# Ledger of designs, part 25: designed miniproteins, single chains, continued (3)

Each design is a single chain, and the fold is of that chain. pLDDT is the mean over its residues in the fold that is shown.

## One batch from the design tools (miniprotein)

Design m8840
Fold by ESMFold2-Fast:
Structure m8840 (fold): chain A 83 residues (1-83)
Amino acid sequence: SELDEKLKKFQELYGRVLEVAGKLYKALEEGKISEEELNEILAELQKILDEIQNLVKNNAPISEFEKKAKELEELIKKAEELA
């Protein structure tokens, strides 16, 4: 079902957010980023995750879900470049 596909993709993205968060904490320990930069990136990642979760809960069209998922993927990529 579309719901199962959305949940699977959401779980995948959630896992990737946890992985990049770990890399960002390591970057902070290594002096590559500031605590302010870390907090701003983590807040933005959480905001987009919350928006995706709401799209799933509201049975939003797959196209809206895919668009927001892509926004999160792009932010994850930018965060990985800082780590």
Scores: mean pLDDT 88

Design m8841
Fold by ESMFold2-Fast:
Structure m8841 (fold): chain A 90 residues (1-90)
Amino acid sequence: SKELEEKRKKEIEEERKLKEEIVREMRRLGFSGEEIAEVLLIIEDPSKEKEVEELIERLRREGADRLAELIERYWELLKKSLEERKKERE
């Protein structure tokens, strides 16, 4: 149980660090505080997979490749965390 709790803490910390890097990269690219808040609402919601995919594609088309990569990594970690929680209830 202690090893599983430590693994969960590391996953939460990794998600937090990626979120901070996403915010920092958005600020570097000149996104407003409102635009940053809107992006965070999308990427933090596990039900918004399609909206996240569309956001990543748009960012790549606009040349924001690093921001798109950070969002993709954050979303992959979020999905992995949800899958692991499902397995613990079985």
Scores: mean pLDDT 79

Design m8842
Fold by ESMFold2-Fast:
Structure m8842 (fold): chain A 61 residues (1-61)
Amino acid sequence: MSPEELRVSYSVVVDGETGRRFLRYLAPDADDLDVFWHRDLKFTRLPDGRWLLQLFTPEVK
């Protein structure tokens, strides 16, 4: 992969309840999505029902 412009600056796994609360406010129809983006935030549904939250930011030099 050649794009080094974006890196994961922050990642956290949240429980299904916490992830669903964020989805309700940002994308209420996101139940059918295993992955969705809101600006620089990536939400990925994990097989155990939890959500992986990743913040992507450009590397500031």
Scores: mean pLDDT 66

Design m8843
Fold by ESMFold2-Fast:
Structure m8843 (fold): chain A 88 residues (1-88)
Amino acid sequence: MEALREEARRRAEELAARVRELVAADPAAVAERLRGAAADPSLPEEARRLLAEAAEAAAAGDAERAAELFRRAVEAALDYALANPELL
């Protein structure tokens, strides 16, 4: 399971880097997409909360904070999926 957790962290880091670049280019569009993701009831509550906070950071133009919150949201969602294999 250590290898799967490392892969999850690596993927979260890659996605967070992309979010950082996208927020710098179009903060309003990224904020709208993150708000949509935060409304997805299939995600765990912690991931939805972090996505909502990431959306607020993106709307404010804080690319670094938005990326960090998104990374944490992805990690929380992946940890939840690994604990619930029927979601994979």
Scores: mean pLDDT 79

Design m8844
Fold by ESMFold2-Fast:
Structure m8844 (fold): chain A 62 residues (1-62)
Amino acid sequence: SAAAAQARREELKQQLAKLQGEADELEAHYKENPSDEEAKQQAEQKRQQAQQLGAEAAALSS
């Protein structure tokens, strides 16, 4: 239903914002600590998760 799709979009929007925030923090940390490859890997993982959620949210907007 349209209501269920809207509720899911809001949920995805909140999850996306959280993942983007976490990725931004990890990227900022990595810029100051370039030897921290783990932080780089974690940031990339969070960005990939955000891309997946963004695609899901876009699909639900149709």
Scores: mean pLDDT 83

Design m8845
Fold by ESMFold2-Fast:
Structure m8845 (fold): chain A 88 residues (1-88)
Amino acid sequence: SMEEEEKEKIEILDEIIEEVKEEYPDASVEELLEKVTEKLVEYYEKKGNLEKAAEVYEWMGEYYKAHKRYELAEKYYKKAEEIREKLK
């Protein structure tokens, strides 16, 4: 069910967040976001879900664009495009 899939996704995200906090307890919010993003992408790539991996990077691109961090937004959009090229 969709509720079961949503719960599983939340549990995975919570596990990654706790892992990143443990490894980088003094990290800034921006550093935590970057590290969580990279671990979440790695999770989806290992699971073979390249579509979700690309979506994670695209969401981070949108986040940085909204905060007028255009160079970082471009970096994440490029990472998403590299994953999407593997789907062709």
Scores: mean pLDDT 80

Design m8846
Fold by ESMFold2-Fast:
Formats: sequence, structure tokens, C-alpha cells
Structure m8846 (fold): chain A 80 residues (1-80)
Amino acid sequence: SKVEARIKYLESQTKKALEANTDEATRKELERIHDEIIKLLQENESDDYKSMKLLLTYTEVTKAAERQAAPEELREIFEG
């Protein structure tokens, strides 16, 4: 299904970010955003545009985590 493919992408990006960042606060914030994005993807499965925007936003969040960004920066990327 579309949702399964999207969730698999999220899990792959999350694993990579967690392997690059061992800061407890940043890891906790990444997990919080991950759970929120999964919920939003499930609620918007039929909305390909919203789903794509969510995946792009999460990609930027995981890139920030990989470059050792603070949890506040992850939050700002996700919330705007």
C-alpha cells in the first residue's frame, strides 16, 4: 500500500539519523516527530500532495539530526 511504502521510507531515514546522532535529547525529539508524521501519513493516505510534503519535511528533519542539530532545530523544521 502507499502508506506502507511511506512508513518504510520514514523508518529507513530514522535509522540512518539515529545511527549518526547519539544525543539523547535530539533522539527523543526525532522519535516524537517520527510518531507524529506516521499518524499524519495514515490520516492523509489518499492525499498524495500532503503526504509528499510530510515526507519532504521529515527528510529535512533527519538531515538536521545527521549533522548533529539540537532538538529545537528539529522542532523548528517540523513546525515551521
Scores: mean pLDDT 85

Design m8847
Fold by ESMFold2-Fast:
Structure m8847 (fold): chain A 84 residues (1-84)
Amino acid sequence: MPPPTVSVSKTEVNVGEAVTITGTPPPGATTTLYVIKDGQIVYKAEGKTSTTFTPTEAGTYQVVAVGRKGRDVRSSKPVTLTVK
């Protein structure tokens, strides 16, 4: 399958400011949305194409969508989220 895409409502936010994360899977695929900081998963939304994430710590985050269709698993290109 083709990889999913991921987008964020803002690429730069303040601590406590909500960000909408949208993943677009290919047809028939399930999507999981991940927020990663310092190589660790800090937020996960399983089976969702959209979620709201509110950061509690300043820093640089990576946002990734993972699509799954049967045995085929593909990740999106990561999007950087900067939190001040």
Scores: mean pLDDT 83

Design m8848
Fold by ESMFold2-Fast:
Structure m8848 (fold): chain A 113 residues (1-113)
Amino acid sequence: ADDELEEANESLGPAGRKALQAVLDGSEEEEIRELIEKMSVEDLEKLAFILGALEAIAEFLGNEELVENIKRAIKLILEKAKELGEEVLKRVEKAYEKGKEIGKEIVKKRLEE
């Protein structure tokens, strides 16, 4: 649940942390792409997971701007993962989907309290 999201966030490398902040700030696509190019495979996977969770939470909160910023960043992350190979792409896609499920779980628990 939220512990997995916190662990992923705490374990992001410097490029991953900057990319996450750029997405949250609504930075230009080119800036986000440059940050993604500097990321390791592990950071791409962790960032996709974090962004998946934040997307689900933002959708629940009606934050359409953040949802669109995240979708744009995920597209760039998946493009980079594809360049690195099919196995990397599968890992990143799986992380994104797991993130979305974690985000939905966080939302559900908050609604049931």
Scores: mean pLDDT 85

Design m8849
Fold by ESMFold2-Fast:
Structure m8849 (fold): chain A 94 residues (1-94)
Amino acid sequence: DMEEALAELERMLAEAEARREELLKKLMEYYGTDDEKEALRKLLEELRKQLEEARKKLKEEKEKKESEELELEEELLKLLEKLLEEAEKKLKEE
């Protein structure tokens, strides 16, 4: 059912968005301590897992039916993935 699938995907992406907001807050408050690096690493790992689950769900639903709502969710997922990649790169360089 598209409505159930969309609701599930929205929930998954809302969870990822909450982790993104937490990650952005931590990055803005980042002063280079080892404790902060460990906290950021754990947040990045958690967000990565959530995004991988959301991507799998999105791919499954797109194979059943294409819709404008799924396209919007895909764009949000891509933005979250890009932020994760940028955060990982910054943490590695610090």
Scores: mean pLDDT 71

Design m8850
Fold by ESMFold2-Fast:
Structure m8850 (fold): chain A 83 residues (1-83)
Amino acid sequence: SKLLLALVTFGILEAALSAVEMLREGMPLEEAIRELETLKRQFEELREELRELNAPEEVLKRVDELIERADKLIKELKEELEK
């Protein structure tokens, strides 16, 4: 199922975001920002795919929450880099 594969991708990307959040203090700031910007783009692409596949509203909302988490962390890390 194409929807099942998209949901597996969602789980992988969510785990990747959690890993970056956990490991961020040991990562160079520029590397963490690049990883998060890549993840944010992948979540945005996934959201569009899930919408085309008529995924449940709850799933789309979960992806939106992860995009928001990534965006917030990118902004915080960019502020740290400019300090």
Scores: mean pLDDT 84

Design m8851
Fold by ESMFold2-Fast:
Structure m8851 (fold): chain A 87 residues (1-87)
Amino acid sequence: RLSREELTLVGVAAQELVNALRNNEDLEKVIEKVREFAKTQSPRVQELIEEIIRITEELAKDKSLSPEEAAKKVMEKAMELLERERA
């Protein structure tokens, strides 16, 4: 179970990935920065951030999705993961 502070940190990491997708930023560079941030956190925070990165990469490869649709799906999946850790 994550603390409220750790849940917030994972949420911030998810938002950075969502913003990268929406704004057509260099996703690989943003993922690298998010991974470096994750390494400074607890093992469980690292695992959740890596799962969100995995989801982001899979959705980014789906050419049928607009950037906004991909970003929305990443945020929905990230929120599902965070609710599971809160419960």
Scores: mean pLDDT 82

Design m8852
Fold by ESMFold2-Fast:
Structure m8852 (fold): chain A 65 residues (1-65)
Amino acid sequence: MLTGPQLRQLLGRAAELGAAELAKMKTDEDQLRLLEDIMVRLASEHADLVREHMDRLFASLGIRR
């Protein structure tokens, strides 16, 4: 199971790994879609844990619902 700090670190790493792809995006919508795609892939394996932490992670990243 992933703890809150481990989940934040994992999602932070996912964002950094996607940084080069994000840099290629022209719009905020494209960048948001890429992040959502990565999060959905991670969430499919850890739905229970991710469900509680995703909203707080998006808030900390400055992404509004």
Scores: mean pLDDT 60

Design m8853
Fold by ESMFold2-Fast:
Structure m8853 (fold): chain A 98 residues (1-98)
Amino acid sequence: MSAQEARKLAEEAIRELERLDAELGRQAAEDMKLGEKGEDKSDTLSAVAAYALSRAAALRDPENRESYLKAAETADKVLQELLEKTKAAMEAAEKAAA
């Protein structure tokens, strides 16, 4: 998946999540903003989209909430690993520029 395609999916997923839970949507938007600064943009933004879609699905379909939350937890684990790499790269770049 291209970074542009992943961005579009993440933006759509975050908008859906924000309509159902403004706080969760805002948190996902911050993760997306950080993810755009990394080398692994396509992977990070895809993980944001997967997380946001799964969380939105859990809110829309309470009968299947546990399955969607488990999917969201899996996506969040991948997302946090990618965001950690992005933060480390940004801190290294800031130290080099200082």
Scores: mean pLDDT 82

Design m8854
Fold by ESMFold2-Fast:
Structure m8854 (fold): chain A 78 residues (1-78)
Amino acid sequence: LSREEKIARIRELFAALDKDGSGTISRAEFETAFPFLASLLPALNAANLPALWDAADVDGDGTISEAELLAALEPYLA
């Protein structure tokens, strides 16, 4: 998959998790989606999950936006 295709699939996944249309997802939703993210991004594994969440949850509010998720996944998109 190209970088653009990975981003598109991540956006689709985020939209599917954001069932209430808040523009954010919780840690539990992120953990549920992680195996799917790992299938798109083979460099991701379970050991990366806590650090990846901490990088995405920049404001520490316990939720992440699509932009925060994409920024945290940037090293795995290349």
Scores: mean pLDDT 75

Design m8855
Fold by ESMFold2-Fast:
Structure m8855 (fold): chain A 100 residues (1-100)
Amino acid sequence: SLLEKVRELMKLLGFSEEETETIVKIVEEFLKKNKTLTLEDLEELKKKLEEAIKDPASRAQVVAVIDWIMEKMREEGKKSLTKEELTKLVEELIEKLKEK
């Protein structure tokens, strides 16, 4: 599932289990309210994650992840992402991190 891929990504980025579950809960609630994610939806998600994450380094890292996803949307000319498309982008980022 997308949420399991988000957990895998957070673990690779060195997030604590508590931080990871906070991020997963916010993402899950956001996806329940939005069938597709626009750039404006991702900016709102980024703001919610920034407000929830207290550690400055962890906050900067999650912002960088959302910014990377938004940049990929712009490069590919996508106005919105489905859950399946978002899952593929998270999987792409996981694979890039495993290559280091």
Scores: mean pLDDT 83

Design m8856
Fold by ESMFold2-Fast:
Structure m8856 (fold): chain A 86 residues (1-86)
Amino acid sequence: SLEERLDRMRARLEEVQAELEKATHPEIKAVLERIEGFLRSAIEKAEELLAQNTPEAREQAMKLIDLAEQGYEGGRKEVEELRKKL
């Protein structure tokens, strides 16, 4: 469900925040900061949209979560590639 996907995004945000606190390499830190920022913003906006209780707002929330999931996956790949080079 959309609610389960949102819960997973909240868990991913906590994961990224924990990694960011421990990050020492500037390049990795920059990617993690970018991921943290857009995940936090997407979650906040999705929660606001879902609170409106309209089909249109729910559709917009779904699109935001889709984008957040895509951005998270892309960011994870960037971090892993950077770690391989360092």
Scores: mean pLDDT 86

Design m8857
Fold by ESMFold2-Fast:
Structure m8857 (fold): chain A 71 residues (1-71)
Amino acid sequence: MNSLKKELKELKKEALELAKEFEKQGNLDLAIQARFIASVIDTALKVDPSSEVLKDLYKTAKKELKELREK
């Protein structure tokens, strides 16, 4: 759905911004993790799987990104 895809696009943007911040800090391992999250979201948006798969991805990616921000 449009709202879920918009939320995923925003989450991808946040992941890329976080990756750039970690790169500036020299935290390369965390930067790689953030870029991996963004890459998975990007692939899912291009493949356009079922809404259930997109919802599961959103929940998982949001949780992982939150955990990265706390480091």
Scores: mean pLDDT 82

Design m8858
Fold by ESMFold2-Fast:
Structure m8858 (fold): chain A 95 residues (1-95)
Amino acid sequence: SEQQELLDGMLDAGGRTLDAINRGDFEEALRHFGRLTELRLEYFKLTNRTSITDIDIFRNLFMGLIDMMRQRGASDELLERMRRLLEEALDELRK
């Protein structure tokens, strides 16, 4: 199903993001994080279940990933780029 394809894509992108963070490859992590954010946005649009709670869970999980990158030495500039990608996706869900 389209839902299963999006879930599989999110698991792949999420795993690649974590692997890149663990390697200290923050540009690679940002690329995969962007893909994960896009797939999650598509999933919310497809399921049409964007409650405040669902959005908050999404935000908190992704903010946790940003904090993980900070703990591993990512620059403030890179972390701000990640926060911007997340906020742009969340703003799309409100339209």
Scores: mean pLDDT 78

Design m8859
Fold by ESMFold2-Fast:
Structure m8859 (fold): chain A 85 residues (1-85)
Amino acid sequence: MEKLEAKQREIFETTKERMAQLAVEDPEAAKEKAAAELAKLDQQIAQINQLMAQQKVSRSSAPLLYLLEARKQGIEAGLAEGLAA
């Protein structure tokens, strides 16, 4: 769990920085990229949750959910930060 939390933080911070930079450089491209990436992440998270609920995929998929959620949070935080300039 501790190593997973460190990886979640790394993904969050890296994703936030990249999105914030893009939002400062090109706000419209950043909004489009954020919307597309968030839609894909939401679909992936829903799909994994459904498969786990159906017992068709092992509980070892839970770490992937945490990493996807960290990336989603990073995109949202980075976009908000970059656009607040």
Scores: mean pLDDT 78

Design m8860
Fold by ESMFold2-Fast:
Structure m8860 (fold): chain A 90 residues (1-90)
Amino acid sequence: MKLNLEEAFEKVKDLFDEETQKELEKVVEKYKDDPEKFIGVAIYLAEKYNPEVAEVLKKKHPEVEPVYDEEVENLSLPVKLGVMLIALEI
């Protein structure tokens, strides 16, 4: 079953503390109307921080291009991991 962006966030949010959840909510809200671009942001982060996750995301979404988001790139590592986990649920 393919989850939408908000459903994917709800599934993983309890893995993170309240401050990380707040930052993830902002990223989800930013991309709520463009889930493919959110996946692209997650692929970019995964290529840099977790190549195994990047390969899984690229296989699942072969036509999605990596997207650089300066705001997300400057967030803490737990937030970046959350973005990758949310994208894996989509």
Scores: mean pLDDT 84

Design m8861
Fold by ESMFold2-Fast:
Structure m8861 (fold): chain A 120 residues (1-120)
Amino acid sequence: SSMAHYRFVVAEFLREIGFDPHFTPFYIRAIELVEDKSKLKEKIDKLLEKIKDVKNPAIFIIYPKGLLSDDEINDIKDLLVSRGVKEKNIHFIPVDESAFNKLRERLKTNAVIIIIGSSS
């Protein structure tokens, strides 16, 4: 249903922007849509609970360029590391606003940040 569709759309988007040509919907275990940046920590906590049984999860944070400062990126990284995510498995993916807007339209969301919990 909607989750299977979301996994497909996100995996296709990551391949299309050239992040990983071998990325598949199978790797995606959870998606959190963040419509309010102030709720980012809450959404990260929800995502991590959904993937708690995943060994060595990768976390992808997709956002339009300019939305997150270097300090905000470091705060998010420190939060994820404090929760047991390996630093090398945390991926910040700033994308052009037009590419992000196309992704939002396909997901039918007003999200400003999309967080992906993956097994790879």
Scores: mean pLDDT 85

Design m8862
Fold by ESMFold2-Fast:
Structure m8862 (fold): chain A 89 residues (1-89)
Amino acid sequence: SIEEKIQQLENQVALQHIKVLIHKATGTPEETLAVLQEAIQDYQSIIKQLKDLAKQYPEYKEKLDRLINILQGLIADLQAEIAAVQAAA
């Protein structure tokens, strides 16, 4: 169902966010950069899937647009973190 697909995407975001937090606390700068870059790519892929779902299920558009906005904010934060890590090298 659409609700199951949304839940799967939300779970993917949560797991990736936890992975980022762990590697920021315990990883090397190189490992941290790799995980931040991977998270951005994964979030971009999820945004594409959410946009496709919003086209197929207009009744869920408002909820999906809110999730997209949250993910875009997370991407911006991760891009800033990459810049900070690179500046410290």
Scores: mean pLDDT 86

Design m8863
Fold by ESMFold2-Fast:
Structure m8863 (fold): chain A 86 residues (1-86)
Amino acid sequence: MRTETVTLPAFVAALATDAAGRRVAFVAVPAAEAAKLPADAVLLDVRVTLPADPAVGSAATVTLTLEYTPGAPPATGGSMVAGVAV
């Protein structure tokens, strides 16, 4: 197994405010970008970078730390949506 860090473009899909007044952003990675990830990868860590004033549709960045078998075929297709409280 090998560990790799990959940075993917993402967008703010939704914004919410919880009962305590905290802002929560839900970030989605476009299907075309998610399809580049190895199908058998184990997700070890997810880090999300948001702009200073995020709005729905704002560009964001998702940095993934993955563990995978070198030479494994790429994912056949799919989309990735990560709900991350930030």
Scores: mean pLDDT 68

Design m8864
Fold by ESMFold2-Fast:
Structure m8864 (fold): chain A 77 residues (1-77)
Amino acid sequence: SQEELAQESIAKIEQFTEEIKAAKSKEEFLEQVQKADKYLTDVVGPALPSLPAPLQQQVIAAVQKLIDTIREKYASL
């Protein structure tokens, strides 16, 4: 279902956010960012237009938190 797709996407985005936070080196950071980018491009982006507005907003919020975490982590390295 669309709800299950949104929930799975959010959970995966949250996993990438935690892995990026946990990165101990620039190499680990870049690897996790590349994996997250691939997932957003291959799965999340194509699926977003098919989701109801409330679910789309929840997914976008998770993506925004991921982006904010990437920026913050990059500044700390």
Scores: mean pLDDT 88

Design m8865
Fold by ESMFold2-Fast:
Structure m8865 (fold): chain A 97 residues (1-97)
Amino acid sequence: MAPPSAEEVARGRALVPRIEELYAGLSEEQRALIEATAAELEALLAGLPFDTAWALHAEWLEALLEAAELGVQGRDEEMRAILDEALARVRAALAAA
């Protein structure tokens, strides 16, 4: 479905406050890594059909939550792996489009 459903919007809204709370506990280096990954991912999503981009953006929010949870625990290598995997999924979708 091209436009997001009310349920999909509600799911995204539920993740954002949790991510924001965790983000406040991250180092400047961890935040910079997330911001750089998000910027690259958003640029790649712009090349995809809206419905595909929306689904991958939802998966990115889940990956961001997991990465932030790992980051506040000092698990920087695992955090990087989650961010890299999320970016690889978007790159694979763009290559298949």
Scores: mean pLDDT 77

Design m8866
Fold by ESMFold2-Fast:
Structure m8866 (fold): chain A 64 residues (1-64)
Amino acid sequence: MPSVQQQVMGLMKRVMDEDTVEAAQKALDEVQRLLADPSLSPAEKDAYANLGKTLDDYIKQLES
């Protein structure tokens, strides 16, 4: 299993490589699924929440 840090970096790399709203939306859906894990530490939840915010901002930039 990848670490939280590896998962975050992997999702960001995929989004940036594809540079599409669709890829960013898929990554947001994955972040929401990951945040549903009750075993996450507060720091891990913060990492995923921050990624989600970054992806939301990125989508808004692509749509403008």
Scores: mean pLDDT 79

Design m8867
Fold by ESMFold2-Fast:
Structure m8867 (fold): chain A 68 residues (1-68)
Amino acid sequence: MELEKELEEFLLKHPEVTPEQARIAARILSEAIRTKKMTKEEVVKLLVSLGIPEEVAREAVDYAFKLA
């Protein structure tokens, strides 16, 4: 729960990311690092499909995997 919130707040620091995108992306990121079933590239692709810029998605994935 706290990890998901930390990731949401990280994403919200980027003005290109909407609150809805940040919430969904934070959930995806927290699940990815919890389960270890997705590669970093797969997670980046999922975030980009939500409308998050690729550069921001890569930064978020790197940040999340450091928290794991």
Scores: mean pLDDT 81

Design m8868
Fold by ESMFold2-Fast:
Structure m8868 (fold): chain A 76 residues (1-76)
Amino acid sequence: TEEEIRERFREAAEALRDTDPLLAEALELLARGEDLEEAARLISEATGIPVEEAKRGLTNVIEAVRLAAKNKHLLP
């Protein structure tokens, strides 16, 4: 299940690469097994928002991906 969720992160990153490249990079880090702090730091450094705000935003995305994978609703 954790491996399946990481695969969903990789697929989401590929889908977003042209429309939201920064979010795609953050999701790619998560797909490779990097921690939430590393992904949030990437967004914080690129956008100038605080790491804690970036981490909150990423946490919401992660929960959405996990829920979709569990329910097979968004990511098969």
Scores: mean pLDDT 75

Design m8869
Fold by ESMFold2-Fast:
Structure m8869 (fold): chain A 87 residues (1-87)
Amino acid sequence: DVPMDAETRAELRRHAEAFDAALDRETTPENAAAAELLRELFRAAAEDPSEEEAEALLERLRAYLREQGVDEATIEDILARVRALLA
């Protein structure tokens, strides 16, 4: 387990900003909540969140995906990938 140094966090912040710009191009009123949650997740990854903060964001993502009718196997796959990014 390698802790993120300041250079890695700076790089993640730049990627988060680019991701925010990309989401803005595709955001509609219907998916605004999803775009906002993804922005929060990306910024949390760059800011080295606590385990409690990470789990809270994952639970919000799980609830959102269930609301959209995503199947449980796909939800667990997405959450596992996001959890890895937050670690």
Scores: mean pLDDT 65

Design m8870
Fold by ESMFold2-Fast:
Structure m8870 (fold): chain A 68 residues (1-68)
Amino acid sequence: SERDKLEAAAGVLADYLRSHRDYAGLREVLEIVGTNLSADDVAGAREALLAFARRHALPEEVVAALEA
């Protein structure tokens, strides 16, 4: 499902942030996921996570995972 794909991509982003000890970024990602998925807004969650990744100039592979 689209939700399962988004959760997998969010996991990749979370693992990246943890490996770089970016706990502030990890908190923001968890907040985005929690807020949007509680509203059953998978598309809004994806858009917000993509905006986060681009704003923080994260690697292209992370951005690509969120677009899949």
Scores: mean pLDDT 78

Design m8871
Fold by ESMFold2-Fast:
Structure m8871 (fold): chain A 90 residues (1-90)
Amino acid sequence: MLAERYLKVLEEMSKTPKTEEARKAFEEKYKEEREEFSKWLAEATIEEQVKFAEEVVKLVVEKLREQGAKQEEIEEFEKQAKKEIEETRK
């Protein structure tokens, strides 16, 4: 399923070091998955986009906890993600 492939891409992105070289390699490796997601996003309703984003946020939070991220980092991530989702609804 497209959503599952996108979630795998995001999970891999969360494991990617914050170096320019690692980011470029990641973007090239997952170009096809990103293009498929863009097509789905263009056809999805706002409500479908919100539900998808909420599912992605839950996955990322779980991965951050598994990686030993600080509580403040997890809280800031959830806060920013919730704000972006709310802005999508307007």
Scores: mean pLDDT 73

Design m8872
Fold by ESMFold2-Fast:
Structure m8872 (fold): chain A 63 residues (1-63)
Amino acid sequence: MKIIAGPDTDPALVSYAKSLAEKKKLKKEVEIDLTGYRFYSLGSGLSDIEKKIEEAEKTGKKV
């Protein structure tokens, strides 16, 4: 599992995604791309991260 963050990605969002991925026991090959996500984009970022992590757990590929 690898988390990809851009310069505009909130560190708290990265920490949240990493914590969820560890709880879901994602495989090492899985990548979670947070490039372009801003923490305070109408609260959508958290829901999108949760969906990406669930999809990564199910598919085992980059999301």
Scores: mean pLDDT 67

Design m8873
Fold by ESMFold2-Fast:
Formats: C-alpha cells, sequence, structure tokens
Structure m8873 (fold): chain A 94 residues (1-94)
C-alpha cells in the first residue's frame, strides 16, 4: 500500500512539472484537479497523513510554476521520477 501511494504521488508530481516545462496548461490543470481529488478523498476518509502529502505536493507544484525557474522545475521533475522508480522497485519486490 505505502509504495503504491508513493509511486502514484511522485508520478503525478512528475507529470505536473513536465506539463509546466512543456507550457501545457490544460495537462497541468488536469493533473492539479487529480491531485486535489486525491487529497479530498484521503481527507474524507480520515487519512490525514496521505492528505497532507498530496496537499504538500500541490503547494510545491504551484510554487515551482510561480517561480518560473526552469532549472529548479527540471531538477524536481527528475527527483520525482527517481522516487517513483524507487517506489515501483520496492512494490515489485513485495
Amino acid sequence: AKYLEDFNLHMLGARALKAILDGNEEEYQKILDRLEARAKHYEANGDTELAARYRALIDEVKALKESGDKEAIEKRLNEHRQKAQESLDKLLAL
């Protein structure tokens, strides 16, 4: 369960940051809506830790977009991709 949620979170983060770099506002908004839906789902179910993680990711993605710092966005995109792969590797080892 934990590694699957870690994978999903980091993959959504990577997709949002890639959309910013590509100037794809439609994809960016679509991913933000998906992140909001996941945060609200966990809030409604009393999973405060998962809800907080999705809220933190939304805040991070929005802050990076507002910064316009392409180098910082690309670095964080690569970090999310790496963490998603690490979570997938652990999930597959289970």
Scores: mean pLDDT 87

